# Designs tried in a protein design run: designed miniproteins, single chains, continued (5). Part 40

Each design is a single chain, and the fold is of that chain. pLDDT is the mean over its residues in the fold that is shown.

## One batch from the design tools (miniprotein)

Design m17463
Fold by ESMFold2-Fast:
Structure m17463 (fold): chain A 62 residues (1-62)
Amino acid sequence: FSEAEKAAALAKITKAIKEKGLAPGEDLSSLAANKKLFDAAGLDEAEAQAALQALVDRRQGR
């Protein structure tokens, strides 16, 4: 995924957290743990995968 794709997916998640009061799943890198948040943010499968990769990269300081 490009950095732009990851950033766009993270922006959608951040918006859903703020607007809907949703919390990310306990394992931020797990698709299953974050499925409710990703669905609420309106992510498709590709955007959800980009968001997961961005969350992993963030946690690793990349």
Scores: mean pLDDT 69

Design m17464
Fold by ESMFold2-Fast:
Structure m17464 (fold): chain A 58 residues (1-58)
Amino acid sequence: MEQRRQQLENDILEALAIMSLKVGLFETAQRQIDQITDPKLRERLRKLLEEEKKKEEE
C-alpha cells in the first residue's frame, strides 16, 4: 500500500544525507541513507556517498 508518510521520510533523509556528505560526515550520511526504504533513492545516495569518499582520498 502507498504511504505518503514514507515518501516524506525518504525526502527528509535524502536532504539530511546530502547535507552530511557536503560537510564530510560520511558515517552520519551512511546511517541516514540506510534508513531510506525506497531502494532506488537509497542506491543513488549510496553511490553519491562512495563518490564523495573516493574524492576525499584522491
Scores: mean pLDDT 77

Design m17465
Fold by ESMFold2-Fast:
Structure m17465 (fold): chain A 70 residues (1-70)
Amino acid sequence: AAPEFTPTPEAIRELLEKEGVKLSPEQAEQVLRAFLDALGETGDIDAALERLKEAGYPDEVVEALRRVFG
């Protein structure tokens, strides 16, 4: 089946805001790109999130992404 959910910067921003993380549209786009790039390189959500943490993204953003996608 076609993926029912395609992450957009707007969708990521709304999901992260529900988890207590407020991002600008530009920050949401950067986070989404970094996450998708890391996911493409690792093939694993947990490994992708660790790469974001190593790249200096805030722990709150990484944990919110884990709740949304893990």
Scores: mean pLDDT 76

Design m17466
Fold by ESMFold2-Fast:
Structure m17466 (fold): chain A 59 residues (1-59)
Amino acid sequence: SDLAVALLVREGGLSREQAEEVVRLIEEGRYDEAAELLARHLGLSPERALASARALSTI
């Protein structure tokens, strides 16, 4: 969703392209790959990255 992209850019500091890729992976049900991108870009642990990917799927 546009809200998830905006949140990742504004609060996460991702580029729009990075945020759109994360959201696309979540929409495709590819949570592990979305979590890997979040861990890499935000410096999150794998557990925190996966929790963030799941939370983003609700908006």
Scores: mean pLDDT 82

Design m17467
Fold by ESMFold2-Fast:
Structure m17467 (fold): chain A 56 residues (1-56)
Amino acid sequence: MSEEEKEKIRKALEENNLPMVYEPYLEKEVQEAKEKGLDPEEVLKKLIDMLKTLMS
Protein backbone atom coordinates (compact mmCIF):
# COMPACT_ATOMS: atom_id res chain seq x y z
CA MET A 1 0.00 0.00 0.00
CA SER A 2 1.36 3.42 -0.97
CA GLU A 3 2.14 6.19 1.56
CA GLU A 4 -0.58 8.32 -0.10
CA GLU A 5 -3.18 5.56 0.49
CA LYS A 6 -2.09 5.24 4.14
CA GLU A 7 -2.43 9.02 4.54
CA LYS A 8 -6.00 8.88 3.12
CA ILE A 9 -6.91 6.23 5.71
CA ARG A 10 -5.42 8.30 8.56
CA LYS A 11 -7.23 11.42 7.32
CA ALA A 12 -10.55 9.53 7.14
CA LEU A 13 -10.15 8.33 10.74
CA GLU A 14 -9.17 11.82 12.00
CA GLU A 15 -11.95 13.66 10.09
CA ASN A 16 -14.57 11.23 11.45
CA ASN A 17 -13.17 11.34 15.02
CA LEU A 18 -12.45 7.59 15.02
CA PRO A 19 -9.69 5.84 17.06
CA MET A 20 -6.34 5.46 15.24
CA VAL A 21 -6.20 1.87 16.55
CA TYR A 22 -8.34 0.99 13.49
CA GLU A 23 -5.64 2.17 11.02
CA PRO A 24 -3.96 -1.27 10.53
CA TYR A 25 -7.39 -2.93 10.23
CA LEU A 26 -8.50 -0.46 7.53
CA GLU A 27 -5.17 -0.79 5.68
CA LYS A 28 -5.60 -4.59 5.51
CA GLU A 29 -9.25 -4.37 4.40
CA VAL A 30 -8.53 -1.73 1.70
CA GLN A 31 -5.52 -3.70 0.40
CA GLU A 32 -7.62 -6.91 0.28
CA ALA A 33 -10.40 -5.04 -1.55
CA LYS A 34 -7.90 -3.84 -4.20
CA GLU A 35 -6.71 -7.44 -4.70
CA LYS A 36 -10.35 -8.54 -5.23
CA GLY A 37 -10.93 -5.78 -7.83
CA LEU A 38 -13.17 -3.66 -5.59
CA ASP A 39 -12.97 0.16 -5.44
CA PRO A 40 -10.70 0.88 -2.44
CA GLU A 41 -12.23 4.36 -1.88
CA GLU A 42 -15.77 2.90 -1.80
CA VAL A 43 -14.68 0.13 0.60
CA LEU A 44 -12.95 2.69 2.86
CA LYS A 45 -16.14 4.81 2.99
CA LYS A 46 -18.25 1.76 3.92
CA LEU A 47 -15.80 0.72 6.65
CA ILE A 48 -15.74 4.26 8.10
CA ASP A 49 -19.58 4.35 8.11
CA MET A 50 -19.66 0.95 9.84
CA LEU A 51 -17.20 2.08 12.54
CA LYS A 52 -19.20 5.31 13.09
CA THR A 53 -22.38 3.23 13.56
CA LEU A 54 -20.67 0.89 16.05
CA MET A 55 -19.40 3.88 18.08
CA SER A 56 -22.76 5.69 18.09
Scores: mean pLDDT 81

Design m17468
Fold by ESMFold2-Fast:
Structure m17468 (fold): chain A 77 residues (1-77)
Amino acid sequence: MTVTVPLTDASAAEVAAGIRGMAATARALGADPAVVAQLDALADQAAAATTPEELQALMGEAATLAAEGIHAAQDRA
């Protein structure tokens, strides 16, 4: 069986949950509280998003921010 599902077909709630997971991981790894707060804000934006394009952009932004925050935390450890 072959089904083509766009990556952006994820629900706003699922994307928001993913971003909140990134925020929790960043917090656990000692990321700056400002970075964690920005990730929480991106999750709130994702929960309110009404287009797949907006969800895709927010998910990409959150992934980049989480990675940078975690790297900065590891450099301090």
Scores: mean pLDDT 75

Design m17469
Fold by ESMFold2-Fast:
Structure m17469 (fold): chain A 58 residues (1-58)
Amino acid sequence: GPAAEKSIAAAEKALAAGDYAAALSGAHEAMVLGRQGKASEEQIRRAEELAREALAGL
């Protein structure tokens, strides 16, 4: 959904800036929206990948 897309976009921007904590937070928010049925399967997969990249940067 739109809220999940905004959280993913914010996480992508934070990751590009080297802000791994903010990237992880945004990815986690998108995954929470997924558990509420407010994110598509592809949005959940993107959020999981962003979380892995953010954790690798920490």
Scores: mean pLDDT 84

Design m17470
Fold by ESMFold2-Fast:
Structure m17470 (fold): chain A 105 residues (1-105)
Amino acid sequence: SLEEKFEEAEKLLLSKDINDRQLGLRLLYKILKEKNFKSSETYDEKEYEELKKKAKTEFELMLIGFAEVVNDGGIKKAVTEALKEKTEEAAAKTFAENIKKLLGL
């Protein structure tokens, strides 16, 4: 089910291992593609470059890269909310929670 697929991606995103987090993002991308999730916005390279300059960790850069590939307002909002968090664990949780809401789960 979509819930089971998302739950697996969420577990990987909440891992302390950056490689697990990257795999979690890859699984989320696959879920979005299977659901025919379409970009809601015109691509603006400068917007993503400005976000990357604000990134403090490799994980934050991965989240921004994910948002750039998907190029959706809801995904960008999920990433910007995650970037406000004090820890990577909190960022991953906030990101996953906002993506879950976008998927209607």
Scores: mean pLDDT 84

Design m17471
Fold by ESMFold2-Fast:
Structure m17471 (fold): chain A 61 residues (1-61)
Amino acid sequence: MEEEKALEEVRRLAEEGREEEAARIIYKMHQEGKTETAREAAKIMVEHGLSLDPALRLINE
């Protein structure tokens, strides 16, 4: 997934309250070594009042 497109999708999912789906995008970016993009996506989730717990659980598996 392109980084810019990933951030747009996370913002859309966060606006819709789709926490688990946004977390999966963060996990994929982290898995691909796109740590800066994953951090920006995490910031978007927090700004929309969503938990990072699902993303952290996926990363720790």
Scores: mean pLDDT 77

Design m17472
Fold by ESMFold2-Fast:
Structure m17472 (fold): chain A 70 residues (1-70)
Amino acid sequence: SNEEEMAITLEELTASPEGVRLAVHSARAAYNAGKLDAARQFATAAYEGAVKHGDEEIAREARELLDEID
């Protein structure tokens, strides 16, 4: 799909703890598919959302995935 407003969509997705977890899973799926830009965007949104919600486990997973992309 055309990703014109991905940042806004990801902010809405990560507004809830369930959405943050889904964003991390989406980031990993994108990374495994070689979609590095999408993986970075999902992982960044998941990290920021996890920190905001106090989910240390998801924040760690997202940070580790971002390190793997770089």
Scores: mean pLDDT 80

Design m17473
Fold by ESMFold2-Fast:
Structure m17473 (fold): chain A 72 residues (1-72)
Amino acid sequence: EARAIGEAIAAAIRAEAPEEELRALEERARAALAAAGTDPADPAVQEARRAIMEAALPALKARAAEAGVSLA
């Protein structure tokens, strides 16, 4: 459910959700990565991280653009 967590993070960013809600979603993302594996080089962990980032990236890019910053 890594993609769903990323989508929830994106929605929270767009809605300007309170810090507590964003922290809860970050905790869920960390738990999902830990559930995929404990080794960051594990393909399952890398795939979960990618799914979260791809779903969250459009909202992050929009916030960065408003701040005058480019995300790579």
Scores: mean pLDDT 72

Design m17474
Fold by ESMFold2-Fast:
Structure m17474 (fold): chain A 94 residues (1-94)
Amino acid sequence: NELEKKAEELLKKGALAFNEGKFEEAIKYFEKAIELYEKIDSEEAKKNLALALTLLGRAYFALEEYEKAIEYYEKALEIDPENEDAKKLLEYTK
């Protein structure tokens, strides 16, 4: 699926930007990946949507926007309640 491949590339670009401390750039890539994953009806896409939401939350946390970070971790857990990273990050940010 070309849509899945585009979403994966956007997640990779976001992760790279995040690791380079380019948090605003990372946010843009994660937002685009989220838009694509929302259009895909599969269990794998739901897990990747939760991952993208968790990474978006981490980027907001790095920018000290803690309320937004909490919002996105909670959204990730709505999509994938078993996402351990989102659970830990939510607990840490509270």
Scores: mean pLDDT 88

Design m17475
Fold by ESMFold2-Fast:
Structure m17475 (fold): chain A 67 residues (1-67)
Amino acid sequence: SVGVPEGSAAELRRLGEGARAAGERLAAAGDNETAAVAYRQAAALYRAAGDEEAAEEAAARAAALAA
């Protein structure tokens, strides 16, 4: 796991939530390819925040959406 300052981790998680929300909107609009990219961005941001569980969830969503 990667240790980050509390404020930095909170910001990265918020950015991850934003990327996840964007992925949801893009998938709803039928842009599945860009939605999968957005979920992968969310996974990377969660991982950078030290939230491995959220990162794995986002990565799984990206994989399912790309199928």
Scores: mean pLDDT 81

Design m17476
Fold by ESMFold2-Fast:
Structure m17476 (fold): chain A 69 residues (1-69)
Amino acid sequence: KWEEAYRKGLQALDNGDLETAAKYFEEAIKAAEPGSEELRRAYFMLSQVYRALGDEEKAAEYEAKAKAA
């Protein structure tokens, strides 16, 4: 479940589809358990995607969540 969403997010990044990557990393966040390494990783990847999209506010928000998870 988490692995599928995370893998699809990575595939979207490989294709340069940042919006699709964000969608799948959000799904990975929903599928991850609280406090897990998977949750931290998904938050971090989503922050990188939003930074690439130019959404500095969301990038900072998810980076903070990754550090707190």
Scores: mean pLDDT 82

Design m17477
Fold by ESMFold2-Fast:
Structure m17477 (fold): chain A 55 residues (1-55)
Amino acid sequence: LEEELRRFLDAAVRLAKINPALKDVAISLVKGALEQAEPSLKDYFREKLAELKSL
């Protein structure tokens, strides 16, 4: 599950880089997942959220 979530998150960031129109959708998805994520994953999600916002 953790590996699958990380792969999904990486794919979402890559898609947002290819298609900027998906940036807001990707940010919303990551925010939702972050609220429900285990503490060990929250830092990784925060890093990816910051990367998405900087796009």
Scores: mean pLDDT 75

Design m17478
Fold by ESMFold2-Fast:
Structure m17478 (fold): chain A 86 residues (1-86)
Amino acid sequence: MEEVLAFVEAGLNRDYEAFVQHALRLRPKVSREVLSDAVEALLSYGPLLTDEERQAILDEVRRLLKSGKSVEEVLRHFAERIRALV
């Protein structure tokens, strides 16, 4: 749970060292395709987001995790959401 939030937050804040570390910790818990898609969305489109859009995405990720969604479902939703904003 905390790893997903830390991964998203590090990617959005361009903390690439932390981002890589969190991605490696997620690797055994998520399909390669889902993790790869989330990494691509963050690196390609994350820098194009406004502060308000970044906060909205973080709040959405927190809500989905609190509602009991799996790490994989949260990453899929997050990648789709980022692409929809750009």
Scores: mean pLDDT 80

Design m17479
Fold by ESMFold2-Fast:
Structure m17479 (fold): chain A 92 residues (1-92)
Amino acid sequence: SEAEAFARAAGSGIREAARESVEAGLELADLAARGALEYSLRHPEEAPALFAGMRAVAAALRADPAAAPVGEHLERRLAEAQAEFEAARAAA
């Protein structure tokens, strides 16, 4: 699915960026979380699967000591994005 493809691409990109620079990993994590929010607002039916896939990416990053700070940051940003998505849906 497109949501699964997004999560795979984000996970691969964030890990590669984090290997080169923690700052680059953090920046890409921010972009990925925002992208997940924007996609979820356009396709609410796919939001649970997308956020679940992105949280799995964050968990995998957290399991790697070299990428753990980026994984923790992504987890926090995804929680914020999901709360924003839920608030937007409640306001509709």
Scores: mean pLDDT 86

Design m17481
Fold by ESMFold2-Fast:
Structure m17481 (fold): chain A 79 residues (1-79)
Amino acid sequence: SMAEEIEEARKAVEIFEEKKEEVIEEALKSLKSSKEKVRAGYKKLEERREELLAAARSEAERELIEKFMELAKAIVEKL
């Protein structure tokens, strides 16, 4: 149900905050050989930021999208 999806999004935001540093480090190890592709992907994501935020069905989903974009930016900047 929609209520279950919203609750899952809330839990994802909490886990995201707790694990963001580990996720960044793991991603950097995996993506070092694909810097150009990762940077191109982030640019496309950034261009769609407002669209993605507008598509959020709840405040929790909006927060999750923003956290995901912050993570993607941190990974790109550290590559």
Scores: mean pLDDT 76

Design m17482
Fold by ESMFold2-Fast:
Structure m17482 (fold): chain A 91 residues (1-91)
Amino acid sequence: SLDEEIEDGIADIVLAIARQLMKRGEYEEAVKLLEWAAEKVKNPKTRARIYTELGRAYKELGDVEKAKEWYQKALELDPSNEEARRLLEEL
């Protein structure tokens, strides 16, 4: 649907910005952006992508327990999310 297409497009932009923040070592800013975006997204599969990136950001902050929680939440929303599964197995 149009709403799902808009949400996925916004998520792609947010994920790109968050990844650039993480490349700069701005993990706390990436977390804030991703948490804000997760609240705005209704589609579970799109939200799972944001949750996966939240897990990455928390891992970079050294919070392995929170990283695990976010990857698990991503897989609860989208069991087919291979990135979340791979990242959880790498913990």
Scores: mean pLDDT 87

Design m17483
Fold by ESMFold2-Fast:
Structure m17483 (fold): chain A 86 residues (1-86)
Amino acid sequence: SREEEVEEAIRRLEELSKKYRAQGNDDAAKLAEEFLELMRKHGVATPEAVDLFEKAAEDYAAGNKSRAAAHLTAGYLVMVADEIER
């Protein structure tokens, strides 16, 4: 259900934020928190978008900022497409 998808997405992004905070990577943690806020605001939590946001945070943490931007853009577009189609 939509509620289950939203709860799972929130859980994954909260875990990602906690993981990076524990590693001392505040920038990657904040990025995960921004994704969480975006998902909460739109009430859309497509697994594909969450996967792309996780990749964006991982790329950012690794210093691959251009790949992070690409994955972030892709995740946002998937989320917007799913919001429009529903």
Scores: mean pLDDT 78

Design m17484
Fold by ESMFold2-Fast:
Structure m17484 (fold): chain A 62 residues (1-62)
Amino acid sequence: DEAVAYLSRRTGLSPEEAGNIVTALRQAGVAVNDEVLDRLAERLAAGEEVDVDELRELSARL
C-alpha cells in the first residue's frame, strides 16, 4: 500500500501504525490521496491532532 509507505516515511511512524491510520480514514469515508496524505503528515509531524472532517473536506474538493 503506497499510502501506508508514504505516511510511514514522512512521519517516522511504523508501517503498522501508519496502516492503522490509513484504514481508519478509509473507513471514515476519507479518500486517501496525495494531498490528504501530505496534510496528515504535516499535522502528525507537528504533533497536532488530526481532524477527520477537515481531511474528508480536502479529499472531496479534488
Scores: mean pLDDT 74

Design m17485
Fold by ESMFold2-Fast:
Order: structure tokens, then sequence, then C-alpha cells
Structure m17485 (fold): chain A 89 residues (1-89)
């Protein structure tokens, strides 16, 4: 199982991802390209942190269920990044 510290960090990153999704809808509604660029940077940093946590979880012998949870967050972060990139084209 994941350490308590990794579980808390994963919860924090999930909440950060939700916050980015909410801010993206706001940026779209406002046509705020500067906010879109800031959200892209934050989403790319979030993805990097999630990928680093996936490697730490694997090293700690995390369950397939725990690894699948982290992988789902990684996919959501990638989808968010691609959506923002398309809006900036």
Amino acid sequence: GLSKELVLELIALELELIGLEIELERAIKRGDEELLRRLLERAEELLKRLEELLEEAKEQGASEEDLAFVERLIEKAKELIEKIKKLLE
C-alpha cells in the first residue's frame, strides 16, 4: 500500500487538477489567453509531479489499484494540457 504521505500528496494533486479544470472553463468564458498560458505551465508541472509520484509508488510496491488511480490522474492531466494547447492555436 502507499505511504500516508504519498496518499496525502495524491489527494492534493487531484484537488489541484480539479482546480485547473475549473480555471480553464473560466479562461475559455473570458477569452483570457494569458490565463490559458499560466494554466498550461501549471498543468505541465502537475503532470511532471504525477509522473514522479507514479515512479515512487512503483518503488514502494503500490497495489495495481493505487497505480491505476495515479495513471488516471496522469491521463486527465495530459488531456487538460492538449485541450489548452488547442485553445492557444
Scores: mean pLDDT 87

Design m17487
Fold by ESMFold2-Fast:
Structure m17487 (fold): chain A 84 residues (1-84)
Amino acid sequence: KKKEEAEKLAKSPDPLEQLRAARIFYDLGEYEKAEEIFEKLAKSPDPLIQAEAYTLLGKLYRDRGEMEKAKEYFKKAIEAISKL
């Protein structure tokens, strides 16, 4: 089951596998689980992981109709990329 795959990937120490897990939760409509993982990854010292996490948080909030929060996260994604 895709949910079981996502639970496994979420436990990985690899940030890219954690991102994959959160994307699966997002696709399944499990927005709270996806948000939790994206928020954790947004605190990453890696600007690429941070930017991806902020971009996906922006998309998640946009899809939930929270446009103000979505815009804030997209802005944070751009700021993270500027550190590269």
Scores: mean pLDDT 82

Design m17488
Fold by ESMFold2-Fast:
Structure m17488 (fold): chain A 60 residues (1-60)
Amino acid sequence: AKVARVEIGGAEIVVELDGDKVTVTGQDALGQKIADRSNAQAAKHPEYAVEVARGIIEGT
């Protein structure tokens, strides 16, 4: 699987892409809230989530 660590607004998250499956994991309390929202959005828009995850992983 491809993985990227991202810092956003003082929070840390991990974005994982395994084929067409996107998983976001928070590394702190704020990151957990971001991860929960990101995973909910990925469930609603899976094709867009894969594109965004590829951009993050290839850009970092």
Scores: mean pLDDT 79

Design m17489
Fold by ESMFold2-Fast:
Structure m17489 (fold): chain A 55 residues (1-55)
Amino acid sequence: SLEERLRAVRELIRQVEELIAQAEADPTVPQSAIDAGRAALARLRAEAAALEAQL
């Protein structure tokens, strides 16, 4: 269902946000990896918004 898909996307957003926060605190993580994570997060947030608009 759309509700189940939205729930899964929201959980994934939460996990990616935590991973980015941990990566930002770690000076050994390259900036390119953090940037890639932020780009992925933006795409997930857009997907969640599109799913919410369909409900």
Scores: mean pLDDT 88

Design m17490
Fold by ESMFold2-Fast:
Structure m17490 (fold): chain A 99 residues (1-99)
Amino acid sequence: ADALLEQGEIAYVQGDYDKAIAYYEKALELDPENHQAWLYLGEAYYVQGDYEKAKEYYEKALELDPEDVVSLILLGKVYKKLGEEEKAKEYWEKALEVI
């Protein structure tokens, strides 16, 4: 799965978000419990402006690791984009508690 995540990251930094998504989805076919792959998938959708999909995938990452600071921060970021500022604050406060 690591090689697929690396290829996805290369596509992502090149701005090819559809290609990045395809690599991350392939990584998740091989290891559906890879929380990092769910985060990368969410981030690719976030930069494309699909905040609802980004939220869904960040929530999946957090389900696999409930104290993952990165997932908590990214969920706060996406909730703020959706206009849910109180939810964003809740996740960021949770992130501060586990640091």
Scores: mean pLDDT 84

Design m17491
Fold by ESMFold2-Fast:
Structure m17491 (fold): chain A 73 residues (1-73)
Amino acid sequence: SDEARLREALADVPPLEALRRLAELAGVSLQTLMSALGLTPDSSKDQLVLAARFVVANSHLTVDDVVAALRAP
């Protein structure tokens, strides 16, 4: 499932780094993404999955695009 793929891609990424990558993909600042979704640098993996799904739903990016960006070195 898309959720399982996003969760797997997020498993090895620190929360703050995941949020930075998601903000970059969404074309917004880290602060803007965090304030829009009520997230912090200490956000749970479940909250990060919701943030990733929000980026997919509010952009032209696919789940594959988001997974690739989260897995990038």
Scores: mean pLDDT 82

Design m17492
Fold by ESMFold2-Fast:
Structure m17492 (fold): chain A 76 residues (1-76)
Amino acid sequence: SAVEAASTMSLTAAKQLALEVIEAAREVARKIPDEEERKRYLEKLEELEQQVKNAKTVEEVVAIVEEAIRLRDEIE
């Protein structure tokens, strides 16, 4: 599970993975044809990137990754 994986991961490694997931979601968001919707998703992803940088635990990073995956799936 994501929780079990997080428990064995270093905070630095978890943050690196989260930033890669957010960047993948950002690439999908950039393809949204509606300008207002595209801006909303890009702003939300930027917020998640800042949350990753400020995260103090691996569990916090996992929650951010799950939100980024959810946002990517909503775009499709």
Scores: mean pLDDT 80

Design m17493
Fold by ESMFold2-Fast:
Structure m17493 (fold): chain A 85 residues (1-85)
Amino acid sequence: TLAARVKIKNLETGEVFEAIVAKGEDGKTLVVILNEEGEPKDIYELKEPVDPRDLKPGMVLTVKNLATGKEYTFEVLEILELFEL
């Protein structure tokens, strides 16, 4: 499965994170926030699914936290790599 490692900004808080963006076989796109050790910390679902290849700097994503149901707006700052999972 194709995935992107990206640098993103939470537009509500101003926090910047590294994340993995991947689209599953079910057509859903997930955003997995990484901690300082590169481990998954939080998982979000895009409200509008996106192919990781279509991500670009300046793109704005609406996401829902899968544990809390809270919605946020993230901006893609940088595409760090594209890779296969």
Scores: mean pLDDT 82

Design m17494
Fold by ESMFold2-Fast:
Structure m17494 (fold): chain A 67 residues (1-67)
Amino acid sequence: ASGEQAGAVGREARALEKEKGRPPSAEELREIALSHGLSEAEAERVAAAAGDPEALNRELVRLYLEG
């Protein structure tokens, strides 16, 4: 993914957490990633990090550095 795509996913995930007062679910993270143009494989990796904030941050940083 591009750095812009990874940044947009992280921003929307954080905004959703603030709006709902809870961390995003795997389904919500998958939809966010797909909406920003990530592949289905990349979106599945983002979704797999749901419930683990450190893993989610690590995956988003990786996508940023790769793009």
Scores: mean pLDDT 80

Design m17495
Fold by ESMFold2-Fast:
Structure m17495 (fold): chain A 91 residues (1-91)
Amino acid sequence: AELEAQIAKVKAVVDDAHAKFQAIMEEALQNPSVSTEEALKKLDAVYAETKKQLEELGKQGTPQYIIDEALREVEQYRQTVIDLVKLFREP
């Protein structure tokens, strides 16, 4: 069904964003040459790209409530990664 295909595309975008956030977090925690500022900039770049991809799916007919839920979920995961990076990279 059209709705199921749209949900699958949204899920793929969210899953990709989560994988990228996790990779940035792991690199920031394991690599002492990666600054907190650089890690946060990478997280912001992934979020901006993910938001654009979700907005484009909305323009293609995905219901706005699905896009809104996906954006909320991505932002919550991004915030969790930011908090963890800051916790382990405190001055």
Scores: mean pLDDT 85

Design m17496
Fold by ESMFold2-Fast:
Structure m17496 (fold): chain A 97 residues (1-97)
Amino acid sequence: MKEALEAEMEAGVVLVEAAVLRVVSRKLLEKAEAAGDEEAAAKLREAIRYAEEAARYAVEAERAARAGDVEKARELIEKAREYIRKARKLEEEAERL
């Protein structure tokens, strides 16, 4: 029973992390577009897409946890974290340009 609540809380934390990453990447995209940096802009658009996918998996993980499916919730949390890592890598690469 504690495991389902822990998975739901973890999914909520990942959802917030994905939302923050999306907001930061959008602000960086506005700056890249204003500077005419097409390579940075392209990486940031991809980072935003990965952050949105992470949020989608995090929402599905919360639903699975609430239904008591802890195994499915953990698998979905891992997928969300993978997309967050991909988004962060693209954001870091864009900042180096």
Scores: mean pLDDT 88

Design m17497
Fold by ESMFold2-Fast:
Structure m17497 (fold): chain A 75 residues (1-75)
Amino acid sequence: SSDSMSRVSGMMRDVLGMSDQQVQQVMQMMQSAQSPMEQMQVVNDFAQRMRDQGRVTQDQYNNFMYQVSGVVRQS
């Protein structure tokens, strides 16, 4: 739903420190994915890079991915 996508976008900005333009690019890549699994892979790649750069903690990464997974599976 629109509300779910707004929440995911907000988490990308607040947790991963992404700009609105970067969030829109990730959302477009998710929409181009063939399955919920591929949508999760797109989001995971970006979140994992932020974690690997030390910009987010492992716990923040795990929480973010868990919440996004719930949203994507409901869509």
Scores: mean pLDDT 74

Design m17498
Fold by ESMFold2-Fast:
Structure m17498 (fold): chain A 80 residues (1-80)
Amino acid sequence: SMEELEKLIKEARELLRKLKEAVEQGDVEEAIKLAKELGKILTKATNLARELNDQKSLEEVQKLNDELDELLKKIAELLK
């Protein structure tokens, strides 16, 4: 459970990094794909962190969700 949560958070951080790169490059198709994958991983991480009552991981996942929301706004601008 804790190992799975740590793996999900690590995967989310890596997807967020790739998403930032796709947005910087104007790769809208890749950015949308990565944003969808990141959203799914963050949902799983949130549910697992709540199950484990891990306040620190919940806070980390919330910060990642906030960064995803900001990148979604940038993707919307790229779509014009």
Scores: mean pLDDT 87

Design m17499
Fold by ESMFold2-Fast:
Structure m17499 (fold): chain A 59 residues (1-59)
Amino acid sequence: GKLARVVEDVPATDDNTPTLFVGELVEVLEELDDEWVRVRVLSSGTEAIVPKSALEEIP
């Protein structure tokens, strides 16, 4: 998938969303809708559902 960087801290608010901090690299696995994407956190290998607004796509 495409690589993205977390640009806004994403707190752990439910079982599907671990805490992500600004600067973490993720791989976009699936776009669920216009607001949410499923990603894999590269440092941990954990999958998470995060808001698209918290991510910046990197080339």
Scores: mean pLDDT 76

